# Designed miniproteins, single chains, part 5

Each design is a single chain, and the fold is of that chain. pLDDT is the mean over its residues in the fold that is shown.

## One batch from the design tools (miniprotein)

Design m141
Fold by ESMFold2-Fast:
Structure m141 (fold): chain A 58 residues (1-58)
Amino acid sequence: MEEEKKEKEKEEIRKLSQQPGVEKEVLDKDIDIGVEEIKRAVERTVAMDREERLALLA
């Protein structure tokens, strides 16, 4: 059962990497390393990218 959730998390990370402003190249390479570590990195990257984007729009 846990393996199925892990697979879904990998797909979710892959979908997030397709969003503009995300380090897609890095995320794709590191998907197999560790889902939790990658998910944390994605969340940080997305949060930072949003702040930068909002600052530019202002």
Scores: mean pLDDT 61

Design m142
Fold by ESMFold2-Fast:
Structure m142 (fold): chain A 95 residues (1-95)
Amino acid sequence: AVTTAEETFEFPDNEPIKITTTTNADGAPNVTKVEIVSTKDVKAGGKAAEEVAKKLGAASVELVEEKELEDGSIVRKYRLRLSSAEEAELTVTTR
């Protein structure tokens, strides 16, 4: 069994940002996933990603995937290295 906690916070020009943390029942290290949906443009989504990285105390942010979906949405996936040596995944979707 796993426990999932979801936090939402607001950022200008974006839909509410969702932060999902998953913890295994045995207390194994948490996996943090962040999803950002930007309705403005790719640059606004990138700025939101930088602000989320700062909030989480990320030491580095790496773009690992960029693709365009069939509906014209652009999806960018980032890997965050936290100061605690943990990793988080951040996905930015621009519609």
Scores: mean pLDDT 65

Design m143
Fold by ESMFold2-Fast:
Structure m143 (fold): chain A 67 residues (1-67)
Amino acid sequence: SKEEKLKKLEENIKKELIKRGATEEQANEFIKLVKEGKYEEAKKIAISAGLSEAEALTMIHEMKKVL
């Protein structure tokens, strides 16, 4: 289902962000901001966690495909 796909994607994104140096709070905020359509704010969190702008935009695009 769409809900199952989104849940799995959220878990994978959260794990990757934490692996790159994000806190659990930052990873959760990133997911929340993408769901709210606040892409520039989400991008800033991902970049602060050590991702490039291109990597951040790729994660946002992947979530948008499932949302």
Scores: mean pLDDT 84

Design m144
Fold by ESMFold2-Fast:
Structure m144 (fold): chain A 86 residues (1-86)
Amino acid sequence: DKVIELAREYLLGHPGVDDEGLDAFLEGADENRERLSPNEEAMYEILRGIKERDSETVKKALQRLADQLRDVDPEVAETLQKIADA
């Protein structure tokens, strides 16, 4: 799926996020679900959807994260929206 491939490339191709970082984040987020911020919850759903190859979950979570970041980081929000629309 093109959405999953683009989301994986964008998030896991970034210097701060590799395959080991993805697994560590998902394990930590699963144990601390109630403590996640709205942005962390959206990121968790994107990364979980990538791992499970659930393109609908990835699209919805990317859109949600993009909406949350529009006023803070419009360039990142635009990139996330383009991936969701792929």
Scores: mean pLDDT 74

Design m145
Fold by ESMFold2-Fast:
Structure m145 (fold): chain A 88 residues (1-88)
Amino acid sequence: EAEAKALIEEAEKLLKEATALLAASEGLDREDLLRAIGHIIAAIGDIFLAKLLLEKGGDVKKAVEAAEKAVEAAKKAIEVIKAGEARR
């Protein structure tokens, strides 16, 4: 439970960073923009799943797995945005 909550908080922080970077970005082509959005949507979905599993008394291990996937998706969004912006 505590581990899943910490991972959810990390994923939410990274998601906020990804969305702020996307809003500030001026150098993204359409393909990089769509990839970044795809990763952001995946992170949102996995955060919701992790929270749902904790709130409904689901499998805590599955909640941790969902939160870990959310962290990785948010990190991938940040990587895509930074790489695309470096091409400006």
Scores: mean pLDDT 82

Design m146
Fold by ESMFold2-Fast:
Structure m146 (fold): chain A 113 residues (1-113)
Amino acid sequence: SETEINGLVKLVKGEPLSEEEAQAVIDLLKQGKITPELLREVAKKLGLDISKLEDFPIPPLGEVGRLLANLIYQAGKKNNLPLSPGVASIFAHDLLKASPLALESIRKLVKEE
């Protein structure tokens, strides 16, 4: 959905999310509904090409995890939030596992009304 795409765009940029956007992203992660197609739509909105997979050190992420790690890495680099490839890989892994720390990082990005 547009809410899911907008939430993911803001998350990878480190921008504030609405409560609706944050909940939509959390629900996607908990339900394992992050797809390569969804990540490519997010990348298009960010003006990023994630079609070429980089070799990220640790862990073996599979296709979705590698696309998400590349998206986080490139978005951080473009927005002057330089993450190492290893940090981007760990964050992608933790997001896809719906880890408590990763979900808390999303909640902390919620825009105060």
Scores: mean pLDDT 74

Design m147
Fold by ESMFold2-Fast:
Structure m147 (fold): chain A 55 residues (1-55)
Amino acid sequence: MTPEEIREGTLEANLLAGASEESAQRAADILAKRRENNQAPSLGDILEISQLISE
């Protein structure tokens, strides 16, 4: 899965879940950057995304 596919998928999923466009974009950027570096998301990334989509 490419970084672009992860960005698009994460953005769409968070928007469908009721997140704001800004929060969805931030979550997408976090996951896409990890994929660009061939890294899995860290626990810290997951917690940050969870906070973004809950507010």
Scores: mean pLDDT 74

Design m148
Fold by ESMFold2-Fast:
Structure m148 (fold): chain A 72 residues (1-72)
Amino acid sequence: SSGERMVEGLRRAIEEGDESAVAAGAHEIARNPPEPEYRPEALEALERAIKESKDPGTRQAARAALEALRRA
C-alpha cells in the first residue's frame, strides 16, 4: 500500500542519513497521511527523523508532518 511504502521509504532515508529524502518523505506524509493502520509506525519514524536529523529544515519538516498526522 502507499502508506506502507511511505513509512518504509522514510525509515530507509533516516537509516541512510539522506536528509533531503527524509524531508521529502515527511512532506509526503503531511500531504497524504497514511492509512490508520500505518499511523503508529509513521509517528515513530517522524519522531526518529526529528531526533536523528542534523539539518534544521529537515527537523522542521518532520515536526510539521508529526503535528499534521496527530491531527488527522
Scores: mean pLDDT 86

Design m149
Fold by ESMFold2-Fast:
Structure m149 (fold): chain A 119 residues (1-119)
Amino acid sequence: EKEKTIEQLNSQAEVASEKGDDASAYHYLGHAAFIAENYEEAANYYEKSLALKPTATGYAKLGLAYFKLGNYEKAAEYLRKAIDLGAVIRPEVLSALADAYEAIGDTQTAEDFRRSAAA
């Protein structure tokens, strides 16, 4: 299952690259790396994708990759940017954002996101 998903994402990246859609190619490679739990590689691919085409979803994925790496300052920065760009944020992402803000000492913002995640 996991291996098949990674293979499908790698195939989608190749197809996107062949069509000249490097932003989508990097996004698929980043997602494949994230599923493989290679969070540093995932962050690098998402950053390359976002440099070509900024998207709310791309910033949310980059923020989650930094959260998995324990870089809570960058996690909070990019997850906040995803929300500001209109990303539909799942409760798990709101919880991650709350944990990131608490880790960097912003307890009030952390509490606000925890309330949103619980709703």
Scores: mean pLDDT 83

Design m150
Fold by ESMFold2-Fast:
Structure m150 (fold): chain A 84 residues (1-84)
Amino acid sequence: GAQPATVTFLEDGEPGAKVTVTVDGKTLEGTVVSGSAEKKISGAATPEGLFAAFPKAASDLKKGDVLPAYASTDGAEAVAAVAA
C-alpha cells in the first residue's frame, strides 16, 4: 500500500522543481510533476520509481515548504491514498 511521506521543496513549486521525499526512514531526491490541465503540481517522482502524491492539487508552493504526501511505486495507489 501507499506509505506516509514528507516532501520538502528545494526550489519554488513548479513542474521540474527539485524536492526531497522522505518515506519509511529513507530520504530520496525527486522532481515535481504537474497535473495535465492547470500547471497544478500533483506530486513528485523519484528515479527509483516512487511517486509521492500531494493532498489536493498544490499551488503557490515556495522553496522550503514541506507537504505531507503518500508514496508508492504504483502512482494510482499513491493518488488513491491522498483522496481517502
Scores: mean pLDDT 74

Design m151
Fold by ESMFold2-Fast:
Structure m151 (fold): chain A 70 residues (1-70)
Amino acid sequence: MAREELEKFVERVIESLKVAKPYLTKEQLEIALEIATREIRRRGAELGVPQDYVDELIKKLKEELEKILS
């Protein structure tokens, strides 16, 4: 359903960033996060997912990226 579809998209983004980390600079990863955040918000709005839930998924993405960058 809509929430599950958005969650799967976020999981795919996290995995893509993990795979891409060895080939990208920290600055490029930060740009990729910006693009991913924008796409998550756009998809969440299109799917009618509540804003609070979208924000929770974006927070999860940022936390996972911080772990990757550390």
Scores: mean pLDDT 81

Design m152
Fold by ESMFold2-Fast:
Structure m152 (fold): chain A 98 residues (1-98)
Amino acid sequence: MEEEIRKRAAELSERIASSSSISDEEALRLLELMIERLELELEKAEEAEKEGKLTEEQKKKMEEAKKILEELKKLKEEASNKEIAEYTRKLVEQSLTG
């Protein structure tokens, strides 16, 4: 499941980078894949935290990921497809440039 989500997200990101254009529908799908991926990563991190296996740096990243997940969920629920497309393009651009 996690690997399948990563592959789909990577394929969409590559397509966006190659064409510099995505449809609103594709942007929404990419956002949904990002949400699913973050939820899976957070679930694994929470299990590791319960066992005392997380470093302080990993705990901080987990807190940041929780905030990002909350913001992405609100964006999906409240934003228009155009706003989702703009946000998704900015995320892909930032990922490519650092």
Scores: mean pLDDT 68

Design m153
Fold by ESMFold2-Fast:
Structure m153 (fold): chain A 56 residues (1-56)
Amino acid sequence: SEEARREAIRRAIAETSGALDGSFSPAQIAAIAERTGASPAAVRRAWRELLARARA
C-alpha cells in the first residue's frame, strides 16, 4: 500500500547515518528510491519532512 511504502521510506531515512543532521547524498536518496519503489523526489520530500520534525 502507499502508506506502507511511505513508512518504509521514513524508516530507511531514519536508519541512514547523518541524514537527520542534514547529510543525505543523492546516491543515498537513489538507493532508497530503488529499494522502496518510490521516486527520488518522494524520498527527498520525506527527508525534508523528517528533517523539519527533527529540528523542531
Scores: mean pLDDT 78

Design m154
Fold by ESMFold2-Fast:
Structure m154 (fold): chain A 55 residues (1-55)
Amino acid sequence: NESEINKLIAQAEKLNKEGHTEVAQVALSSLLTSSKNSGDEAGAKRAQEALDRIV
């Protein structure tokens, strides 16, 4: 679900800004893996872009 993916990414970016970078990275890595496993190409791309921005 694109809406839920966007919400999770926003929460992860907020966590990163608050200094919880490792928690944000784990959340986005989990989203990326889940999206790849479900064949959600768009979701995987969004998760990867957000992860690259944080890392």
Scores: mean pLDDT 81

Design m155
Fold by ESMFold2-Fast:
Structure m155 (fold): chain A 77 residues (1-77)
Amino acid sequence: MITLENTPLLEAVRIYLEALGAAPEFIERVVAETERIARAQGVDLSATVSATLPKLADPEESAALFWQSLGLPPPRP
């Protein structure tokens, strides 16, 4: 399991995907897309995330589930 405590949104996404072994290019794309969506929806980027999440084999599916847990729409493939 991956535990996040009081971690800023974009940092939480980065830490989670790094723990899953995602490629650096994929992590950068997901972080950038998360920031874009959060800004479009007026989500506070300084808001902190506290969660315990499972380590899943598919980083893309894991990113979608993580975004769903934050109330954000999943990234388009």
Scores: mean pLDDT 69

Design m156
Fold by ESMFold2-Fast:
Parts: structure tokens; sequence; C-alpha cells
Structure m156 (fold): chain A 92 residues (1-92)
């Protein structure tokens, strides 16, 4: 229900903050901070997916499921870009 929507929104917010920290780490050439930011993105995606699974199990309305699915999709896209950026930094 509403709790799972809030969890998904919070996970996406945390993902955006982790992505910002990743960009800052790349600008500094801080490989350890960049790796930590990618791990935070992975945890955010797991949390968003957990919220989706819980909402489906609870029989949440289609509109709430769609909102959570969008948050999962956006978080997954941020992680995909983040992993590519980390790989480029590690190659230097």
Amino acid sequence: GEAEVRRAREALREAREAFRRLLEAIDRGDLDAAREAVEELRRALDEARAALDAARAAGAPREQLLEIELAVGMTALLLGVAELLLKKLEAK
C-alpha cells in the first residue's frame, strides 16, 4: 500500500544521492568513494524491489504498483550508468 510506495520513493531518493556522490568521487579520482557509491545504489535497488514484491503480495492497486515499478526502473537505470562510470574510472 502507501508504505511500499513511500519505501520505493525513499529508495529512489537514496539512489539519486548515491549517484551524486559517485560523480563527486569521479571528479576527485577517489576510487574507494566511487565503489561505495555504487554499493549504495545496489542497496537502493534491492530496497525498491523489496517494496515492489511486498506491494504485489499485499494486492496493492495498479496505480501504486506502477509508481513503485517506475521507481525500480529509474533506480536500475542509475545503477547501470554508475557501473559503466566506475569501470571507466578503474581502467585509469
Scores: mean pLDDT 89

Design m157
Fold by ESMFold2-Fast:
Structure m157 (fold): chain A 71 residues (1-71)
Amino acid sequence: AAEEAARRAAAEYPEAERIDILIVGDRAFLKILVNGEWLWEPAPELDALTTGYVVDVEDGEIVSVRAGRFA
């Protein structure tokens, strides 16, 4: 679920260098770093997650995944 969402975002934004999956209250968001700017996108399919993720990407591929909860 979370890793699949991160892979989808990396494929959609091949220039992304980092993707955060952020849980704020009961809502999930994708926070995508592209060309030095952060893009925020709601991810309601991930609202059941209890853990966020930080994903490092290179050439549209996931190279690192770290689990954590963010405020």
Scores: mean pLDDT 67

Design m158
Fold by ESMFold2-Fast:
Structure m158 (fold): chain A 75 residues (1-75)
Amino acid sequence: SAEDEKLLEEMKRRIEEAIEEVRRVLEDPSASPLEQAIAQFRFLATVSDELLEAKLRGLDTSGLEELAKRGKELM
């Protein structure tokens, strides 16, 4: 439905924002190993949260899972 499509778009946007934060921290030469680990952990937590909500709502998770896989390729 149009409502489900909007929810998936919002979920994808949140994962994309988490990916961008990981990229930003990993590209920062002043970032400590701890700061890099925190950014990676926050990304994984965001992915887990969005996938769980999507599954509970009965939404197709395939697009979110593909986006998450692309984010993991940065790590």
Scores: mean pLDDT 88

Design m159
Fold by ESMFold2-Fast:
Structure m159 (fold): chain A 79 residues (1-79)
Amino acid sequence: MDLKTFLQQLKQLNPEAAIKLAIKNLDHEDPDVVEAACKYLASHIVPQSCIPALEQIVQTSKSPKAKKIAAVLLKEHAD
């Protein structure tokens, strides 16, 4: 998925599905997509239904950067 497609999907999805898509794309190969996902998640409230998706990234992602970002978001949500 390229950055343009990712941004268009975020606009077309309902807020919960958009947050879930952004969380999934924290592990994306394209750094621009990862940056866009981080910016989207930082600007929106992550609903409780999406917390398991963040936990999944922390446990299963092969990207140290994705794990760090997901862990920060989980900590901010717990505070």
Scores: mean pLDDT 76

Design m160
Fold by ESMFold2-Fast:
Structure m160 (fold): chain A 70 residues (1-70)
Amino acid sequence: MEKIKEILKKVLSEAGVSEDTIKNLIQALNSGASIENILIGAYLVLKRVIGSKKAEEVYKKLKEEIEKAL
């Protein structure tokens, strides 16, 4: 769990997502949200911040990093 939170913080901050938004996603994960739901939430935020095309690329990277942490 801790490594997944670190990956979320790093990948999303590098993509330009605000610290407050990242904190909200981590809090949802702490409250029992599934990894799949967190990834969907992250994708929607990325799409808003960097656009759909780049959001897809960052989403794939985020998925791969989380899979490696399992």
Scores: mean pLDDT 81

Design m161
Fold by ESMFold2-Fast:
Structure m161 (fold): chain A 68 residues (1-68)
Amino acid sequence: MAAEEERRRNRRRILEALRRLGISPFDLPRLSDERLREIAREAGVSLSTVRRFIRELEKSDYFGVLLD
């Protein structure tokens, strides 16, 4: 439960940062490392957390969750 809550919280922070920066989550795999660091800083998470989020999007496992 705690790990799921942390993941949901980090996802929410990243999505809020993307909205604030005007970036579509589907554009994340196309972005430079500099841009990913900007997203990580804005979201208040590590760069590795942002990269994990991108990998989960690429797997399409979170597609339904992103629509909720």
Scores: mean pLDDT 74

Design m162
Fold by ESMFold2-Fast:
Structure m162 (fold): chain A 89 residues (1-89)
Amino acid sequence: SPVEQLEARLDALEARNREVIEKAKTMSKEEQEKLMEEVEKYLDAEMAEIRGLVNQLAAQGRYQEAVLLLFRALALRSETYVELKSILN
């Protein structure tokens, strides 16, 4: 189902973001800057796919699930950017 696909994708994205953040802490500043560019690209790609699944849920009348999962996705994106920016300082 689109809900199961979204939840699985968000769980995988959360795990990936956590691993990337931990890896960034051990990297040089130059490596961190390169990693940030790669993170921005994959987050943009993942958000595009997530928006598609969210729109599919909304089309099915599953508005509460669509809103909650969209908010989770936006929170994960924001948290990842904030944490990575704090490491680059």
Scores: mean pLDDT 86

Design m163
Fold by ESMFold2-Fast:
Structure m163 (fold): chain A 100 residues (1-100)
Amino acid sequence: SKKIEEILKLGKELKELFKEGAENKESFEEVSKKVEELIDEFKKKLLALGVPEQLVEDIAKTIYESVKELIKKYYEGKLSLDEVIEEIDNLTDIIIDSLE
């Protein structure tokens, strides 16, 4: 329950970052930095909840690589904001399924 709540919170915060970045015309570098900071906070939360370090690292790496690709595609004009939001929701579901 608590682990799922933290994953849902991360998904919501990632979607808010993309919406704010689009509205404020933030750079690829600015959005990437904010995402990295958010994932680092999420790692600390999972560790505090007793999730094994290796599983936390694997989850964080998956999120980082997936979100970095979404940022890149968005800035290259290959994905709309709505498509990025949908992909973040899909990623959130995958991560929930990876936790017991």
Scores: mean pLDDT 83

Design m164
Fold by ESMFold2-Fast:
Order: sequence, then C-alpha cells, then structure tokens
Structure m164 (fold): chain A 66 residues (1-66)
Amino acid sequence: LQEAVDKMYELLMNDPRVSEFDKKVAERVYNDPRASPESQILTLMDIAERENPETYKKIKEIWEES
C-alpha cells in the first residue's frame, strides 16, 4: 500500500495540469501521520479525477496492482 501511495503522490506532484492548491492538499494528506493509506489513496484519486483524467487512469492502474 505505501508503495502505491508513493507512486500516486509522485505522479500527481509531477503533473503540470494539477493546480498548486490541489498539490498542497495532496502534500498535506501524504505527510499526515494520522491519515490511513486508504484515505490518502482516495484523496489522491479524487484530485486526479478532477484535474486530469489521464493521470487518474494511471493512478487507478496503480491501485488495481496493489
């Protein structure tokens, strides 16, 4: 799970179509010690789905491999 979260986070942070605001949300959730891996994944997937459908598809494939 942690490896999947790390890959999703990296993909999202390197996406030029994702807004600075949503990148800060992703960073906050990724670095929150109280957040479960499942809640981190849900937040990252939600951001990707809204900001870039292409990145969302890649994130979804990472989730299916987990």
Scores: mean pLDDT 80

Design m165
Fold by ESMFold2-Fast:
Structure m165 (fold): chain A 99 residues (1-99)
Amino acid sequence: PIDIYRLDEELAEVLREVGEERETLTYGEIWALLGRYIVKNKLASPEGASADGLSQVVNVAGTLLQKYVDGKDSVTLEELALYLGRAEEEGKITLVSVE
């Protein structure tokens, strides 16, 4: 099944910076657009950028993403993926349909 999520205003604002104006996206689309946001804002650590995507450290300090990671200054991409799962449970992204 494909889950479609409605974004809250803060996450919608993050994705709008990379050209996405839709409020409803699949989880895969949200994750891909967050990857673009990280690259555009140079948030990824230069170390490991080409070797291991999941263990790559992302500096989220002072960004809108910091609110989704309990105010942490940095997280790994793997930790960011876990926080996105929690965002659904906390109602920051809302499941609107399942296919």
Scores: mean pLDDT 68

Design m166
Fold by ESMFold2-Fast:
Structure m166 (fold): chain A 75 residues (1-75)
Amino acid sequence: ALEYLKKAKEYLRKGDIDSAEKYINKAVQELVDEGRIETAVEVSALGKKAIEYARQGDIDKAEEYLEKALELAEK
């Protein structure tokens, strides 16, 4: 999951929001497959906020929410 969230952050910085969302979804699925259900739910919610802000043009807020998702996935 952590590697997919790092990929999502790279795509977000490049302005490729669709690829960022794809990698967030891959991270969530990997957390589910690992049985980390609570973390998957929280990462999914933070990822949705990140994509929402990115689509509004607020890249700083998008990165902030994605960093929170990364911190949760590192536990």
Scores: mean pLDDT 83

Design m167
Fold by ESMFold2-Fast:
Structure m167 (fold): chain A 101 residues (1-101)
Amino acid sequence: SLEEKAREILKKAYEEMRKVFAEHLPHLTPEQAARVRQLLAEVEKILNDPSKSPREAALEALTLVSDAYLESTDPEFQRVLAEMQRILAKALAEIRRLEAE
């Protein structure tokens, strides 16, 4: 039950991240778009890894996106990454709250 709810939180977070990418796609360079697609593929792999707890998966995905943000120097690209960080941080907070019940 708790794991099922946590997995649903992660699924919704991934859907929100894909929507953010779609909304910002017209404002990204081809190289930036390719990098976001790579990050989304890595996030999807992490969030669907059955060897990781939902909390572990959320934290690892957040770390991956945060590292990409820190390496970026372009404000438009940083905006996309910041929104992705916000989504994952919210998901992690919701999972932590769920586990505390």
Scores: mean pLDDT 87

Design m168
Fold by ESMFold2-Fast:
Structure m168 (fold): chain A 106 residues (1-106)
Amino acid sequence: SSMKEKIDKIIESYAKAALKEVIARAQALIAENPSWSGDEVEKAVIDRIKSIMDANIEDLVNMIAKLLQLTDEEVEYLRELLRKKMDEVIKEATAQIRALYAQFQR
C-alpha cells in the first residue's frame, strides 16, 4: 500500500542516519581507547544502541503512528520493520567497526 511505502521510506532514512551516527561514535571510541580490542569497541557501541532502542522505540513508533494516522495493522508493520532495520544496522556497524579497528592497528 502507499502507506507502507511511506513507512518504508521513513524507516530507511532513520536506519541510514543511525548507521552514520554509530560509525562516527565507533571511530571516536577507537581513537580515545587505543588499548581496546575490536570486540570491546563493538560491545560498547552495540550496548549503547540497544539501550537507546529500549528507551525510545515506543516513543518513535507512537510519534510516527500519530503523524501518519496509522491503523493498528500499520503500527504492527512499523514495529516489525523498525526492529528488522535496526538489526541490519547492528550487523553493518559490527562489520564496519571490525574493518575500522583493523585499519587503526596497521
Scores: mean pLDDT 81

Design m169
Fold by ESMFold2-Fast:
Structure m169 (fold): chain A 94 residues (1-94)
Amino acid sequence: MEAEREAERLAEEVRRALTEQGHGEFGELAARALVEAFRAGLLSLEEVRRLAERIIAGEPLDVADPAARQVLEQLQALLGGIPLEEARASLDAG
C-alpha cells in the first residue's frame, strides 16, 4: 500500500536524522514506534508526517496530543515497559 510505504519512508527519515544528531538508538525506536502506530491504525499518515517533522526538529512530543501519546506508548512498549515519563525525558534529552 502506498500509504504504508510513505509512513515507512517518513520513519526512515526520522531514524537517519536522529542518527546524524547522535541519537541513533532513539532514532531507531522512534522510527519503529511511528510505523507500528500507523500499522495498528492509531495514527493517520498526516499525523505520522507531523510527528516525524517535530521529532527531526528536536521538538518534544506533547502528551496532550493524542497522536504524540500513541507514539510515546509505542516507545514505552519497545523500551520494555520503561515508564512514559522516562521515555518522554529521553525524547527531551536529545
Scores: mean pLDDT 72

Design m170
Fold by ESMFold2-Fast:
Structure m170 (fold): chain A 73 residues (1-73)
Amino acid sequence: MEIPTSEELQLNIDSAEIMAKVADKLSGGLVSLLLEELDQTIRQARLAGDEELARRAEEVRKKLIEERVKAEK
């Protein structure tokens, strides 16, 4: 099982961060898929020993969850 490169992990996190900025315009299903992708990215970053990328992915994940909670109002 190949672990993605740090560049691939960074790209995944960057893409999710951009999507988090427009999370209020995303469907709940799409937000759920992004959260699953971020969860996998966090695991892959930790397997690669890249704790900084893992923390960044966790921050983006928390931001998406917070935006989702706001959208429930």
Scores: mean pLDDT 75

Design m171
Fold by ESMFold2-Fast:
Structure m171 (fold): chain A 66 residues (1-66)
Amino acid sequence: GDAARELLIQRAQEIGEAAKEQLEKQGLKATAEVKVTEDEITITVKSEKAELSESQSLSEAVKELS
């Protein structure tokens, strides 16, 4: 349902922001981006030293929340 989708998007945003803050505390410039499609959530965190990107199937994540 919509509530589960909204919760997953909110969690993805929190994860991205936390990762950005940790990199910034180490003196790195960092950005965090969350992209959402109908079936996938992707979190991308970029810094001057590295880029990390993780994707999760929205349908599988919703199934885990049952």
Scores: mean pLDDT 75

Design m172
Fold by ESMFold2-Fast:
Structure m172 (fold): chain A 88 residues (1-88)
Amino acid sequence: SVEEIQEEMRELLVKFHEELAKKAEELGIKPPEIKESDTVSEIEQKIKELIKKIAEVDPELGKELEKRYEELLKQLNELERQGVRIAL
């Protein structure tokens, strides 16, 4: 269902943010909190902001995380495409 796909997309973003938050904390950066009410778009914005902050401290790690986020966005686009197919 569309709802199941939206939840899967959210779960993937939250898990990625959790990994970013751990790396950020190791670098002395306070990660933004993901709220239950946050939309997929709002979570994506928080992830982008956190990657930028990490890149300012550790540029090589920042590049790696940007690549991983790009890969994640491709996965999200594929899930959304599948949702469009079943949302008839």
Scores: mean pLDDT 82

Design m173
Fold by ESMFold2-Fast:
Structure m173 (fold): chain A 89 residues (1-89)
Amino acid sequence: MSKAPKEAEELAREGALEAVRASKGEKIPLGIAAALLAIGGLAEVTFTGDFRRAAETLRGGADSAEKSGSKKGAELLRKAAEILEEAAE
C-alpha cells in the first residue's frame, strides 16, 4: 500500500529540513549529510523498492542529524526508518 512510503517520505523530508535548519557553524556539514542520506533513502524506496535498505540509510541520516545538534531531525528520520522497516516485513 502506498500510504506507508508516503508517510515515511514526509517524515524523512521534515527530518532532513529540521537537521539542516538546526545545524549551525561547524555542524552545518553534518546537517547537510543528514539531508543527503534522507534523499538517498527515499531514492532507494523509489528506484529499488528495498524498504529495509532504505531504512538503514535513513538511520544513518538520523545519526548525522543527532551529531549536527538536531534531536528532532534525528527523531523524525528514525520514525521514517521504522515505518519502512515495518512495511518491509
Scores: mean pLDDT 82

Design m174
Fold by ESMFold2-Fast:
Structure m174 (fold): chain A 90 residues (1-90)
Amino acid sequence: VEPLTPEERELVQKMVRLVLEMGDEGKLSRKTLDIFLEKAREAGLTDEGIAIVEIAGAVSLVARRNKGIPLDESDEVVEEAKKKFDEIIK
């Protein structure tokens, strides 16, 4: 297993933090997670980096469901999520 570059590691850490925060707020849907994974791929993340973000997102989705936190998947929440993610990749 090749270690991530320091730059990619920092990006992955920021993405994971956003994903976990949104999950706790009930704002992370599978749709939003898929958008994040697509943006991460377009930003040049490796398959390993993308996999780490996807695992964090999947865990957050399961944790939300188990805690009974209501999901907000409105277009407004999705658009806000896209803007927050774009700030990480810039």
Scores: mean pLDDT 82

Design m175
Fold by ESMFold2-Fast:
Formats: sequence, structure tokens, C-alpha cells
Structure m175 (fold): chain A 87 residues (1-87)
Amino acid sequence: SELQQQIEELFEQGRKLYSELTGVDPEEVTFQDIVRFVFDYILDRAFIRTNKIKLSEEEQQWLKENEEKILQLQDLADQIIVLRLQL
């Protein structure tokens, strides 16, 4: 039950961050939404780096403003996955 409570608390933090990044209502956010968002970010970053793609100035500015939140969301997703594996 303590482990389940910790997972729920981390998920609530994740929903809030996802909502701040996307404008989606936090109550409508699923864990799958968070995982997909983080996975897409990782893949996009790998693709951009590997192919030396230049992002638009608007995209670069958005990332500079939101990268810390995205990394926090990634960390929260990783923590939830690790805890769920202990159930």
C-alpha cells in the first residue's frame, strides 16, 4: 500500500507537468500519455542529433523554456516504472 501510494503521488506530479507542457487537463492525463510523450522526445532528440537537423528558432526557444520540465517528466516516468516492477 505504501508503494502504491508513492506511485500515485509520482503519477499526480507527472500529470501536472504534462498538463503544463501540453495544456491538457491533468485529470484526463493517463500514464500512457506521459510515457508516449517522453518516448517521442527521446526519439526526436536522437533523430535530430544523428541527422544533424537544425530546429527552427521557435522550436529551439520552446525547448529551452521547457527542457527542464520534460527531463523532470522523464525522471518521474522512470521512477514509476521501477516502482511498478516491485509490485
Scores: mean pLDDT 83

